Designed miniproteins, single chains, continued (2). Designs and how they scored, part 107

Each design is a single chain, and the fold is of that chain. pLDDT is the mean over its residues in the fold that is shown.

## One batch from the design tools (miniprotein)

Design m7697
Fold by ESMFold2-Fast:
Structure m7697 (fold): chain A 60 residues (1-60)
Amino acid sequence: DVNKFLKEVGLLPDDYDLSVYDERAKQAVKLFQARFGLKVDGVPDAATLEAMKKAKEGKV
């Protein structure tokens, strides 16, 4: 679901494989974390997932 969300917000390309979490997905997570003021480690932890949920709802 993380990769699907990253494609939805334009941080991963449309042709990216949603079943993998590699360096490309890790970089996209880091970009999201930086945008939302989270710890930039490329790990989709609870704080990152909560921020993604709020971003999808149009709230941050």
Scores: mean pLDDT 68

Design m7698
Fold by ESMFold2-Fast:
Structure m7698 (fold): chain A 99 residues (1-99)
Amino acid sequence: IPLEELIKLVELAIKMMKEKDEEKKKKLFEELEELSRRLVEKYFKDMEPEEAERLLSETLESHLEEITKRLNVSEATARQAIATVVQLVYVQHLKLKKE
């Protein structure tokens, strides 16, 4: 998975987590769900959801330092955003498998 695509997902998760306006937060969440679904269709469709979740989590954790530096956030904020991305991608993968 290209690092730029992963950083975009984490950045959207951070923006959503920090957004105080409910309408804007909902739009950011919908965009994050759409990108998460696209990521599954492009990279994980032929993979079991649990395997994809582990691979994505390990990949994002391996880039934690670069993500924190590029997005100018704390490690704690980056880890929360990563957990959010991993969970949303996993949920979208489960939905696609049941369709």
Scores: mean pLDDT 85

Design m7699
Fold by ESMFold2-Fast:
Structure m7699 (fold): chain A 90 residues (1-90)
Amino acid sequence: MSAEERAVVEEARRAAGEAAAALRPEFEAAVERHGWTPEVEREAARRLAEAVAARASPEAAAALIETLEERAAEGYEGEGFAAEALREAV
């Protein structure tokens, strides 16, 4: 991985982390109210994707989508919802 590629990955991680931190209390409240359902998971993914798209460059967003799609292929359903939502948000 080149220094330039590493910088894009770092930007993606920072944007995702900041977005997740900002939305965590709202997501925890939703899980407490409704439980861990596909509807709660999809809404969380949609909101996270919107927050990431507002913070990340197109290159960083693309790198994050690739990572999330790889994780979804391994069976992480939430990561699949996040990848789909982020593709729609950018």
Scores: mean pLDDT 74

Design m7700
Fold by ESMFold2-Fast:
Structure m7700 (fold): chain A 65 residues (1-65)
Amino acid sequence: MVTVPLTIDPNSRAFAVIQSHADALGIKILVGKGTPQTLSLADVVDIVRAIEEAHKQGGKELLLE
């Protein structure tokens, strides 16, 4: 499972965008127990790249914590 050390608020607009992209690739996003943080554009890009890498490796899940 691909893990990104970025905790996101699942009610945020950034999460909605990330979730939409993950859904398009068939990747399930798991949200960890870390403290939610404000994401920069670079953080969003890193998460999108992690989703694409998980899909490329035949993975079905991505963990954010």
Scores: mean pLDDT 76

Design m7701
Fold by ESMFold2-Fast:
Structure m7701 (fold): chain A 88 residues (1-88)
Amino acid sequence: SEVTEELKKIEKEKGPEAAQAFAKERAKEVERFLELIEPFFEAVENKEPKEVIYKLAREVLEKLDELGKEILKTILEGLGLDVEEIEA
């Protein structure tokens, strides 16, 4: 994974303490990402109207950092949702 490659690079260049700090920060980012996207996944699971799902996806995208946005867009595309329409 890209995270594993980045972690190995940090460990080689900056040492194990920097790698540990990076891993902890990434864990916090993942936890925050999961918390932010939870309402969206619940709406998808509950078969909510397209308008509700798209609104929730847009709201989550606005709260995510650049990496989180890329991950969510990939998930949205995988679900067959129109990312351009969501961002409009």
Scores: mean pLDDT 76

Design m7702
Fold by ESMFold2-Fast:
Structure m7702 (fold): chain A 81 residues (1-81)
Amino acid sequence: SKEEELLKRLEEIGKKIKEIKDEKVKAQVMNLAKKALQYLLRAQRYEAEGRLEEAERFYSLAVEYIDKAEELIKEAEKKEK
């Protein structure tokens, strides 16, 4: 499901956070991941309530913040390797 996919991406972000040497970047990625999780949980709630339009909106926000976190991780990895 979309929830399982996004939760898996957040889990991978959590693993990568441990490898980030730059504390400022680590804090930024953690903040983006927290916002993504908040949006994902809200999307799941609206989906369970049958509020599909609202659920799609919050899934889109979760994806946006996950994408931002993953991009920062890639940039950090490229610079640190």
Scores: mean pLDDT 85

Design m7703
Fold by ESMFold2-Fast:
Structure m7703 (fold): chain A 57 residues (1-57)
Amino acid sequence: DKAYLDAAKRIAMEAVEAGIKSLSTREIARAIAERLGVPESTALRVATRLGLRAVVL
């Protein structure tokens, strides 16, 4: 779970730096899947379990 949380934090920080104001859970899950090399379905299940939701930045 730590790797998924660390990836999510990095994705959120990169989104803020890029001027993105919000990310959906699916967008976060997809980015985690690409970063960690896991299936998007697996990343989505983990993101949902960890309470990662749409982020207002």
Scores: mean pLDDT 72

Design m7704
Fold by ESMFold2-Fast:
Parts: structure tokens; sequence; C-alpha cells
Structure m7704 (fold): chain A 90 residues (1-90)
């Protein structure tokens, strides 16, 4: 079973990546679920260590750069999703 430290790291990574994805989805007019979920994830993001804050900033910039190229954006998101799954499985 994953340790408490591994579970915390997985939650922190989820917050760093999910917030930018929800913000992009909102801007595109896609369904994003209840505002309470976004507010919770945003609050979790604000408490992350500096290295994960930097990762959030990098990921956000890359999403913004690729937003007008659907194929490149889809490929980038698939790579991030795979990396997150591997991290959560460890």
Amino acid sequence: APSAAQQERARNLLAAYQVPLLELAREQGWPVGPDAIYARLRAELARLPADLQAEYARFTAELRRLRDDPEALRAFLARVEQAMKEEMAA
C-alpha cells in the first residue's frame, strides 16, 4: 500500500496539474463541475512547496502556448496524464 508520504505527493502533483486544466476547460466553455471542487484544488495548490509551484507555472505556460494547436495540446496532455499515473502507482 502507498505510504502517507506517497499519497501526499500524489495529491500535491494532482493539484499542480488539475488547476491549470480546469482553468483551460473553463476558458473553452467545457463542463468543469462544481466551483467548490475548483476552489479546494486552488487552495491546495497555494500550499504546495516552491518546486511544485514552479512546476505549476511551467505547466500553465505550456498549456497556454499549445491551446490553439489541438493535436499538440492533446499529445502534451496524454504525456502528462501518463507521467501522473506512473507517479501515483509508485
Scores: mean pLDDT 72

Design m7705
Fold by ESMFold2-Fast:
Structure m7705 (fold): chain A 73 residues (1-73)
Amino acid sequence: DIEKKVKEIEELVKKGREAAAKRTKEAFEEAKEYTKRAIELTVELAKKGYFDLTEEERKNAEEELEKALERAK
C-alpha cells in the first residue's frame, strides 16, 4: 500500500525531528534509526513507481540511497 508507506515516512520524519530536539546521545541514536527506516521506505516507493521514474532512474535512485544508508552507519 503506497499511501500507507507515505504516511509511515511522514510519521518517521516527525519522530526523528522530535528526537533531534532533545539534543542527547540517546536522541541521536533514535533519529538515526528513524532516518534509516524512512530511506528504506522511500526505496520501496521508488520500486513501486510512486515517483514516476524510468527503470534506469529507479535503479540509480536505489543505488544512491543505499550509499547514503552506508554513510549513515
Scores: mean pLDDT 73

Design m7706
Fold by ESMFold2-Fast:
Structure m7706 (fold): chain A 91 residues (1-91)
Amino acid sequence: MSPEQQKLIAEAEALLAHAKEIVDKLLADPSVPQSVKERAKKILAEMERQLAIVKDPSASLEEIRHAYLLLGSNAGMLEMLYWVLEKEKEK
């Protein structure tokens, strides 16, 4: 694998690990609507698919970079969702 791909794999794995922690917290919270829990699970599954592309030694650098971008976008969506739900509890 290229050095760039190895770096992106490490960064992508860290993002996925953090996303899994967020999803676990959302799933454990009885105040979170079931529809939100299902959406979080779907976003996590998309991130796992993107990680598989980033880890693919036959993928082009363009495919790897695009998959990493989508993975990062999905991680950001989970962070925003979690932030909104936590802020609603503070009201």
Scores: mean pLDDT 83

Design m7707
Fold by ESMFold2-Fast:
Structure m7707 (fold): chain A 74 residues (1-74)
Amino acid sequence: SKIEELAEEMIKALVEGNFDEAIQKGRELLALAPPEKREAVLRFIARAVHIAQTKSKEDAEKELKKLLEEFRKL
């Protein structure tokens, strides 16, 4: 789905350190989220950004991939 695709693209951008692209993909993801999932999507975005900013590159990649798997369950 487009929502899963955007989530994957946002995570990829964060892992690559492309924060401007990650912000853009996150905005698109939030815009496409149905109202009942919007809060969960916002938490996903906030948590992904926090991980990318606070963890080492290797730890961030591992945690972001786990977070993406959890997101697919929404």
Scores: mean pLDDT 84

Design m7708
Fold by ESMFold2-Fast:
Structure m7708 (fold): chain A 63 residues (1-63)
Amino acid sequence: SSQQSLQQQLQNQSTLYDDYTRQYDLALQNSSQVSQDTINSLQSGRDGYLSGRNSYQDQLNRL
């Protein structure tokens, strides 16, 4: 069902958001030993997964 598919995608995006947020926070704590490209990549990934989570949540709320 569309609802089941959206819930699965929401959960996947939420898990990836949490993982990237933890990695980003750790990278910021160790910014002198982590490349700026890595920090930027982690930030981009975090923001992308947050956007994906919000999009799927909005779609579920409209069902």
Scores: mean pLDDT 87

Design m7709
Fold by ESMFold2-Fast:
Structure m7709 (fold): chain A 80 residues (1-80)
Amino acid sequence: SAMIEAAKKFIEEEIEKFLATTDTLADEEALKKFFNEIVKKAVEEFGVSKSEAAKIAKEIFIEKAKERGGDAEELEKMLE
């Protein structure tokens, strides 16, 4: 779906910006707030389901965080 691909690109760009501007992945409150905000925006802008947006955001966030030496297990727990 073109809308799912557009949402995925939007989510990836927002996650990359967040990771470029944050000093730590240990701030659970900031991570959860950011995650919820990008999921909400993806639903509002692209009309994808909340569950689909959350799945995409979680998968991209974990992969991008791993590239920066983040703990994938802790991030996965925070985003559940």
Scores: mean pLDDT 76

Design m7710
Fold by ESMFold2-Fast:
Structure m7710 (fold): chain A 82 residues (1-82)
Amino acid sequence: EEKGTMTREEALEYRKTLSTFDYVAFVDENDIITYGLTTAGNSGVVPSGNYVGRNVHDVIKEFEESKKTIVGNPKLTIIKLI
């Protein structure tokens, strides 16, 4: 799900409101991830790693493959930075 666009300052504030069940990718105009996928407290549910600098479409594919083995139904939200 795409939440739309926001500035880096808005993204930092939005990140503070996320629950431990939320996974968010912040991307630039070329769909390159500028911030990591995990929110605070989500260790161990999905692979967290060096996603900054990667194309979000490649990471979405990896995330969907990971969901096949994860307990629950984690959702990735994509936010474009302006």
Scores: mean pLDDT 63

Design m7711
Fold by ESMFold2-Fast:
Structure m7711 (fold): chain A 87 residues (1-87)
Amino acid sequence: GMEKFANLPEEEKKKLKEELEEQVKKALEELEKRREELTEEEYELLREGIELQYKAHVAALEKKFEEAERLKKKLEELEKKYEELQA
């Protein structure tokens, strides 16, 4: 699916980056609202996950596919840690 982002017009890529930045800001604000419901460890893992997901999408839009894949693997590792905390 990464090739779909690489084939977009530059103006559309810019719009997607702006939308991703807004989505990340909103996700972090929603996470902060849930701060009292989360342990410190859960909060940090979720926050890092949001940031890594954003960085991976931006890297894909910039055609930095190797960096995007590396960031996705880090996200998968964080998701596994979060699941282990929920067990």
Scores: mean pLDDT 78

Design m7712
Fold by ESMFold2-Fast:
Structure m7712 (fold): chain A 100 residues (1-100)
Amino acid sequence: MKEEKIKEAKERLENAKSRLEDTYAEGQREFDELQERIARTEKEANELAKKDPEKASRLYEQGRKEVAERGQEVRKRLSDAYGQAGDEIKKAKEEIEKLK
């Protein structure tokens, strides 16, 4: 009984760690994509500025807003995932300690 509960708690601990690692890897990929979008938008805006400075300014401003909004969404998702996984890991560790 105690050995079985320790095994279950260890499995929950490993699953929580794996989920957190996967979520952070996905978030890092999304941040890399956002950096590429910023670089691409700056290049396009710089080229457009030679023909239409006003349109270039609008393109740059809109691109910055879109990147900022998505960046906040990714940060919130990572923060939520860290909190949830952290709580699961803590509970699993406490259960293991109580069971010896």
Scores: mean pLDDT 81

Design m7713
Fold by ESMFold2-Fast:
Structure m7713 (fold): chain A 86 residues (1-86)
Amino acid sequence: MEEIERLLKEIERLYKELVELFKQLKNASKEQILKAIGYILRGIGLLEDVRLATKSGLPEEELIERMRAAIEELRKIIEELKKILE
């Protein structure tokens, strides 16, 4: 359970970072906004997948694997968003 709690805190941190990047869109060009929207939607989808996985009867080890995969993908999304907004 401690590992799941740790992973949830990491997802929360990444979510907050994603929200801050979203706020930067108000000063972005149309091209940047269009590119960024795709990544934001992907990020939302990953967070929703994690939410559904935590409510399911998945084995703890499988849940941990899914959360780690989501964190890795979310980090990549945040990196791409930072490049777009640079």
Scores: mean pLDDT 80

Design m7714
Fold by ESMFold2-Fast:
Structure m7714 (fold): chain A 93 residues (1-93)
Amino acid sequence: MRKKLDEEIADSFGRMELSVSRRSILEGDRDRLIEDELSLADQYSKSSDPRYQQIADLHRQLADAIAANDVDEALKLADQISEQVKQINLEKM
């Protein structure tokens, strides 16, 4: 009956890619974006799967890039996270 963490992480995929865009970084609340990315990093880091731990590290790097106002690096990291989550979802099927 209890949902596995890996399933919860997969269900969050679509939310992640929508939270970080050039517009969100420039026009949105950066502190909230940083908080969201650190929250996702915490969730992924609770998985025993090394692939999800790697995604957690990328979310932390993304939070750092947003905090540094490095828009190009932040978008690059967001793209890398999206690709890795997509690959994990493909492995489940």
Scores: mean pLDDT 67

Design m7715
Fold by ESMFold2-Fast:
Structure m7715 (fold): chain A 71 residues (1-71)
Amino acid sequence: SAAARIVARIREERAEFEAVLDSLAPEVRRAAAEHGLGLLDQALAAFPDDAELRAEAEAFRAFLEAVLAEV
């Protein structure tokens, strides 16, 4: 399904972002985290009743919010 493909992308994007996080300048980390949060909001709006997508999106949201708190 489309929701399942988005879940897979969220998992991949989170892993990739975590892998490069320490090498990014603070301004780049902020921009990337803000962009990611916007994409998660769009995904949740498109599939509001998908429990797996909600769980993955909330986990990634918490990670991105933590990144923003450190920038």
Scores: mean pLDDT 83

Design m7716
Fold by ESMFold2-Fast:
Structure m7716 (fold): chain A 59 residues (1-59)
Amino acid sequence: SLFPEVKEKGIVLVQHGDEIYLYKDGKLFAVVPKSQYEKVKKIAEKIAKERNEKLIDKT
């Protein structure tokens, strides 16, 4: 697959090439440039807390 495959439940961050991929329960939600990592991580942490789910950072 040209895109990283994520099957984990919860909120997952994956780096692929020069981009960070944000997943919610195995579904792709957002793709941002690697330069936006700090911003997307804060968003992911907030979403994980609001949903009472685990944040898995694979970057």
Scores: mean pLDDT 79

Design m7717
Fold by ESMFold2-Fast:
Formats: sequence, structure tokens, C-alpha cells
Structure m7717 (fold): chain A 83 residues (1-83)
Amino acid sequence: LLLEILNGYRSAVQALADQATAQLGPAAGQAVLDRGQQALLDLGIYLGTTSDPLSLDDLQNRIDSTLDSLRADLDARVAAAAA
């Protein structure tokens, strides 16, 4: 379950990074990857050092919020590049 949630997050971040690379170039794709990686580090999950300090629902909500923020940032960058 936790691994499934984390794999889903990684796949979603990779898809956003691929989209950013296609629309804005490789530097934008790398920025999405860096932000996604930082969010996992901030949650302490990527390091795998302890059991999750949050319920699975809280974890899912934080992941969803992070993905929504990454999507919004990508959309804003695409809009800025088009101007």
C-alpha cells in the first residue's frame, strides 16, 4: 500500500517532468523532478528511515496537494513561456 502510493507519486512526477521537458525544455523537466524529490525528502519518506508519521489518508492528501502544486507551477511556466 505505501509502496503503491509512492510508486504512483513517482510516476506522476515523472509524467509531469516529461511534459515540462516536451513543452519548456530539459531544464524545466529537471526543475519538476527536483521539486518532486524535495517534497518526498520533506515528508521523510524517500529516505525510508521510519514508518510514516501520518495516516495513509493524510499521506495521500499531502501527495495530492504536492502534485496539484507541481501541475499549477507547470501551467504557469507554460503560460509565461507563451507570452
Scores: mean pLDDT 74

Design m7718
Fold by ESMFold2-Fast:
Structure m7718 (fold): chain A 71 residues (1-71)
Amino acid sequence: DEREKLAKEMVKKLKAAKTREEKIEVIWEYLKKVATTEAPKEVVEAIEKKLRSLSDEELDKIVKEMEEYIK
């Protein structure tokens, strides 16, 4: 329930994001919020570095997949 709410908020922010940095920060903020229940903090921090290493094309694919995941 709370997790679904956080995911929907992330998708709304992703749709409003205009730049690469905004998209990365939206995904990163979502992951930080779910980290307390789903993943160790170190794993979440490693994901930020991976997101910043992605091409724009790869990042857009992830954004689209995340938007399609949320019901």
Scores: mean pLDDT 72

Design m7719
Fold by ESMFold2-Fast:
Structure m7719 (fold): chain A 79 residues (1-79)
Amino acid sequence: MIARVVAGILLISTAQTDAELQRGIDTLKAAMKELARTDPSKVTKDMIDKIAKIIESKGYADEAKELKKLAEEEVEKAK
């Protein structure tokens, strides 16, 4: 659900430690994967790009690329 994606973004934004930041990223990845499987039409390129930029801005460029690739692959599999 999109609410879980928002929760993941909030966790990343409020993270005070690397462990908290990683937990937020993991939550976001799981939420995006689930959303792509249940409602792929809501996993838009714009949404993926914006989320990836937020993660990348925190210094986690590889995690951002993995999230984008994972979301795109799950949407493709659902079609």
Scores: mean pLDDT 74

Design m7720
Fold by ESMFold2-Fast:
Structure m7720 (fold): chain A 65 residues (1-65)
Amino acid sequence: MSEEEQQKIIENFEKGLEYAKENKDEVVLRNLIKEGEEVLPQLSGEYKEKLEEIIKEAKEYLKTL
């Protein structure tokens, strides 16, 4: 996977998390976590770390709902 592809994946997950938090959408949060965990093994370096943080934030926010 290219750096450009990895960056776009991170941007899409960041936007998805922001949307889900603004709308308190449990379904979107659960789907984001599932998809993120499935994609995580395909990422490397800083992109893997960024996605791990996004998944962590999604899980923490979901616990508040």
Scores: mean pLDDT 86

Design m7721
Fold by ESMFold2-Fast:
Structure m7721 (fold): chain A 70 residues (1-70)
Amino acid sequence: SMQDILQQQVQDNDTLIQSIDRQISRVRGQRRRSTDPQEQRRLDRQIRELQRGRDQVIGTRNDNRNRIDS
């Protein structure tokens, strides 16, 4: 059913968000341990890119949830 498809998509989005959160935590850990300014700038860019991706997935997840609730 459409409801089952949307529920699966929400679950897939939640799984992806958790994966991105683990990636952000790992990169933040590397950032804290880094003493090289060039490496720090690269890691800061990577964190920003991951956060943007996370926000996009959250948007999709919320849209799918709203469609279930409608």
Scores: mean pLDDT 88

Design m7722
Fold by ESMFold2-Fast:
Structure m7722 (fold): chain A 68 residues (1-68)
Amino acid sequence: SRAAMRAHIRARSRLPFTDEALDLLVDAAAGDLARLDGLVTQAEMLAIEEGRDVVEAADVRRVLAEAA
């Protein structure tokens, strides 16, 4: 479920994610936990690299664009 995917992200993530970022990750992962874990790690890396303490929808969109 979407709620379970969101809970999974929150449990494993080191940074907070915006609700919009969580929604994008859940939709992109399409129930694939391995894909979800990879996307979460890459999005966190981008946020940290930009000097942010929160993962935003823009970070997720950049990861998805690179993965395409």
Scores: mean pLDDT 81

Design m7723
Fold by ESMFold2-Fast:
Structure m7723 (fold): chain A 83 residues (1-83)
Amino acid sequence: SVRERLEELARDEDPVVARAARTALELYEEMLDPSLSAHEKAILTVSAVMVLMAATVELEDEAARERLREAARELLAAGEEHL
């Protein structure tokens, strides 16, 4: 699941990866609140994806960049399922 992937990345040895994943995980957990509107869930989903994608710019390791891109793709798909 996207939650398990974000939890794993939040424990990554790279502090840029770990910080981005923790922030994205917090936004993802907020998105799961059933009281939120579709618009609010969309904003949280896009924000979480942008946090992960912005972190890839700071990384020189292509494998780490791809792990964040994969998490961003899964997060976007999960957000679409809740809309």
Scores: mean pLDDT 83

Design m7724
Fold by ESMFold2-Fast:
Structure m7724 (fold): chain A 93 residues (1-93)
Amino acid sequence: LEEALALAEEVLEMLKDKLSVSEYTALRLRIIGAQFEASLGERHRLAALRDLRDTLRTLRDIAIKHNAPQSVIDRLDATIARLDAAIAALEAA
C-alpha cells in the first residue's frame, strides 16, 4: 500500500507538466482520498486498495500517452498486479 501510494505521487509529479491544472488536482485528490481511506482502519482497506489500483491504472494510461520511460510503465504494471492480488485475497476472505 505505502509503495503504491509513493509510486502514484512519483508518477503524478513526472506527468504534471503534461496535465491541465484540473486533471492534476483531480488525480492528486484521488491519491489523498485513497490514503485517507487506508488511515480509517481495516474495514476501509479494500476500498482504499481499489481506489488506489484504479488511480494507478489512470496514471499508467496517461504515462503511455506521454511516452514515459518503459521502466516507469513496468513499475506501474507490477504494482497494479500486486494490488489486484491483494484485492482478490481480501474479497475471498
Scores: mean pLDDT 80

Design m7725
Fold by ESMFold2-Fast:
Order: structure tokens, then C-alpha cells, then sequence
Structure m7725 (fold): chain A 90 residues (1-90)
């Protein structure tokens, strides 16, 4: 998931520079996920922010390429599934 979040964030930054703030939020979540010292609560908070960022990008940037849109939707689903798993651990 962390690698996928980094990949989609870089693609958003390249294709839709207006969405850079949201791309940076997704990158931050990838870093938190990759951090072995991050708590479950920190990971949930970071992924929740990234989920909102992904939703905002999908809703408010219709100029996204169809390929990037499909990738963002796929990664959003995986991210939401990871949040559910982490919540079950708390």
C-alpha cells in the first residue's frame, strides 16, 4: 500500500499540479505507513487524511486521465480496507 500511495501521489503531482496539496497528504500517509515506529492510531489518522485527499481529487479534478482515475479508485479501495483492518486492531 505505501508504495502504491507514493506512486499515485507522484502521478497526481505530474498530471494535475493544482492537486499538489492533496498529493502531498497522500505521500505523508505513505511515509507513516512505512514507519515501523508509527502507532496504529497514527497510521489510522494518516490513512484517513489520505482517503479524504483521494476522494477530493476524484470528485473535483475531472481532467484526470482515465488511467490515473482508475488507479486512484483502486488505491482508495485498498486504503479504506487497510483503515478497517487497523481499526479492528484497536
Amino acid sequence: LAEELKRVAERVRKEVPEAQFYADTILEAADVLADPNATVEEKIAALTRASFALDHILRHFPQLSPELRAELERVRKKLDEEIDKLIAET
Scores: mean pLDDT 80

Design m7726
Fold by ESMFold2-Fast:
Structure m7726 (fold): chain A 71 residues (1-71)
Amino acid sequence: SLIEKAKELIESGDLSKYPELIEILLQLNEEEREELKEYAKTIENEATKLRALYLLSLNDEELKELLESSK
């Protein structure tokens, strides 16, 4: 599932996977994004957690802009 793939990308901590993660987030509905936010809150590594929560705080317009700037 897209949610499971997003969790794997977040857990990897690999910044090169961020474009793929953002593309997945753009495909998720609000309920699926809330599930990922709850998951992100459980991450022990503070940098990984804050980074995931930051991405999940962005709306679709902000996510698209970030994706374009990462190219």
Scores: mean pLDDT 81

Design m7727
Fold by ESMFold2-Fast:
Parts: C-alpha cells; structure tokens; sequence
Structure m7727 (fold): chain A 89 residues (1-89)
C-alpha cells in the first residue's frame, strides 16, 4: 500500500513538502525545498528528494536546479518524488 502526505510550511532552510511511503517495498521517499543564497546574495530555492529504506538508511538523493520561486521548487520536489515512486512501484 502507498501512503502520501503533504506539508505546506516553507519557513525553514530545509522544508519537507512531501512524503511517500511504499509499504510493500519498505521504502520512504521524502521531498524537500531547500532555501539558500546565490553568489549575489539573492534568496534561491532548490527541490531535493531523498529515498530511505524501512530502517531509515539513505538509498539515494536527487537535487534540482536553483529557482527564484519557492512554489516552483515545491512543484519540482513533488514531481521528482512521483518519478521515484514510479521507478520503485
């Protein structure tokens, strides 16, 4: 069975925006928005996805490009997490 949850809070430097649990495979996919600064000191965001096994061991990480819009980074994080879900199904 697959369980999905979503968080809307982007107040942290690293904010978890999505979790997908694939119980039959013992895998958890977490999507994040990472807030950082570019070389000019402007606030930028990137999508990141981490995949964990049932014991919390990291299996893989993917990071997206820097974007100016946190909602674009959130959209990219959800899309990246869904792509991992399709590969692991």
Amino acid sequence: MIKESYDDDLSGDISRVMTIEIEDKGVVIEGYVVRTKDRQGNTRYSAAVQVFDKDGRPLGTEVGPLVADPEEARRQAREMAEKFKKKLE
Scores: mean pLDDT 79

Design m7728
Fold by ESMFold2-Fast:
Structure m7728 (fold): chain A 82 residues (1-82)
Amino acid sequence: EALNKKVTVKVKLYDENGKLIEETTVTIPLKYLVYIVKQLKELGVPVEVYLNGKRIDLLDEEDVAKIKDGDTLTLNVTLKKE
């Protein structure tokens, strides 16, 4: 099951002006990454996910199924001021 896989995520946080605030790398279960991205999208936070340089949609089950255990994903998040 894809949700039981672990992935390495390179997280890039940007401010409203497009300035990189923080860059970190974490290893997490894929199910938690899917949950986080879904919550961010529901909150209206701009988020982009890339697998091996290709954009994917973590809300699409077929795109999630393409992710393998140990894959590296890039997550770009833009933080908005309230």
Scores: mean pLDDT 78

Design m7729
Fold by ESMFold2-Fast:
Structure m7729 (fold): chain A 76 residues (1-76)
Amino acid sequence: SAEEEKAKAYAKEALKALEAGDVEKARAYVQKAIEAARKSRKTATRMLIGLTEALEALEAGDVEAARKSLEAALAA
């Protein structure tokens, strides 16, 4: 769906922000990805779990865990 593709696009932008060291921008993109994923009806549950874990990792300051969770969400 268009919402699922938006969620993937936002998750990719979040990874790019983390590579640039911009944790605040990454967090904003993860939040947007979660909103888009919640609107999708297909396979969004797995993606949503990974995105939620990424957000929790960013809030905890664990950038490496956030990166891995984002990669897992994109693989879903």
Scores: mean pLDDT 82

Design m7730
Fold by ESMFold2-Fast:
Structure m7730 (fold): chain A 87 residues (1-87)
Amino acid sequence: MDGDPDVRAKKALEIGKEGDRKEAIKPLIDALLNDPSWEVRKAAAEAIGELAKKIPVEEAVEPLKEAAENDESEEVREAAKRALEVI
């Protein structure tokens, strides 16, 4: 994965937009909870929301709730809340 947070955020969004595979869910959850960049965590939440429109993502429900309640960034919390609305 590229060291640039902008590149990682774009890749996360592409996974959500183009992805239709359950294998994408775990990397997005990992990025949502553990990436040091709030832009990447926000992109991961948005990507999970997009993926949820195509495939079941039940394993993301608890991670999204944690991000919606506890993330330092209001933008990440808001993105996680929106993703939960589509699951």
Scores: mean pLDDT 81

Design m7731
Fold by ESMFold2-Fast:
Structure m7731 (fold): chain A 68 residues (1-68)
Amino acid sequence: LEEIAERITEALAPIVGEEEARAIAEGFAKALAAGMSAEDAIQLAVSGVPEEKREEVEEILRRVAEEA
């Protein structure tokens, strides 16, 4: 979980900022740990992201989920 969160934080920091990237990464990792599907976890994680950045964030989360 922490490993996935770190990777997402690193990937998202240039897009949404380090602090927000960490919050998104933590939320996504916790959703997966709670048994949510990757698709549902992604939708939940991006719900707090500005629409302008949602597509990029969603793409990164999807890529990390596929690699994990």
Scores: mean pLDDT 77

Design m7732
Fold by ESMFold2-Fast:
Structure m7732 (fold): chain A 58 residues (1-58)
Amino acid sequence: MDEEYKKLLEQVEKELKRKLKENFTQSEAEKKEEFQTILDDFKKKVKEFNAIPEIILD
């Protein structure tokens, strides 16, 4: 019985790992949003850096 229970846990573990991979693909939209946020933050920092010299030169 314990061995049969162990085999069930093994099957559940394999099924969980497979679903985690599928869920990762399904969460692609959220991942893209996170990347977009990082890009926007990077662009904002670059813009701020470039604005400073122009103000000083005036």
Scores: mean pLDDT 61

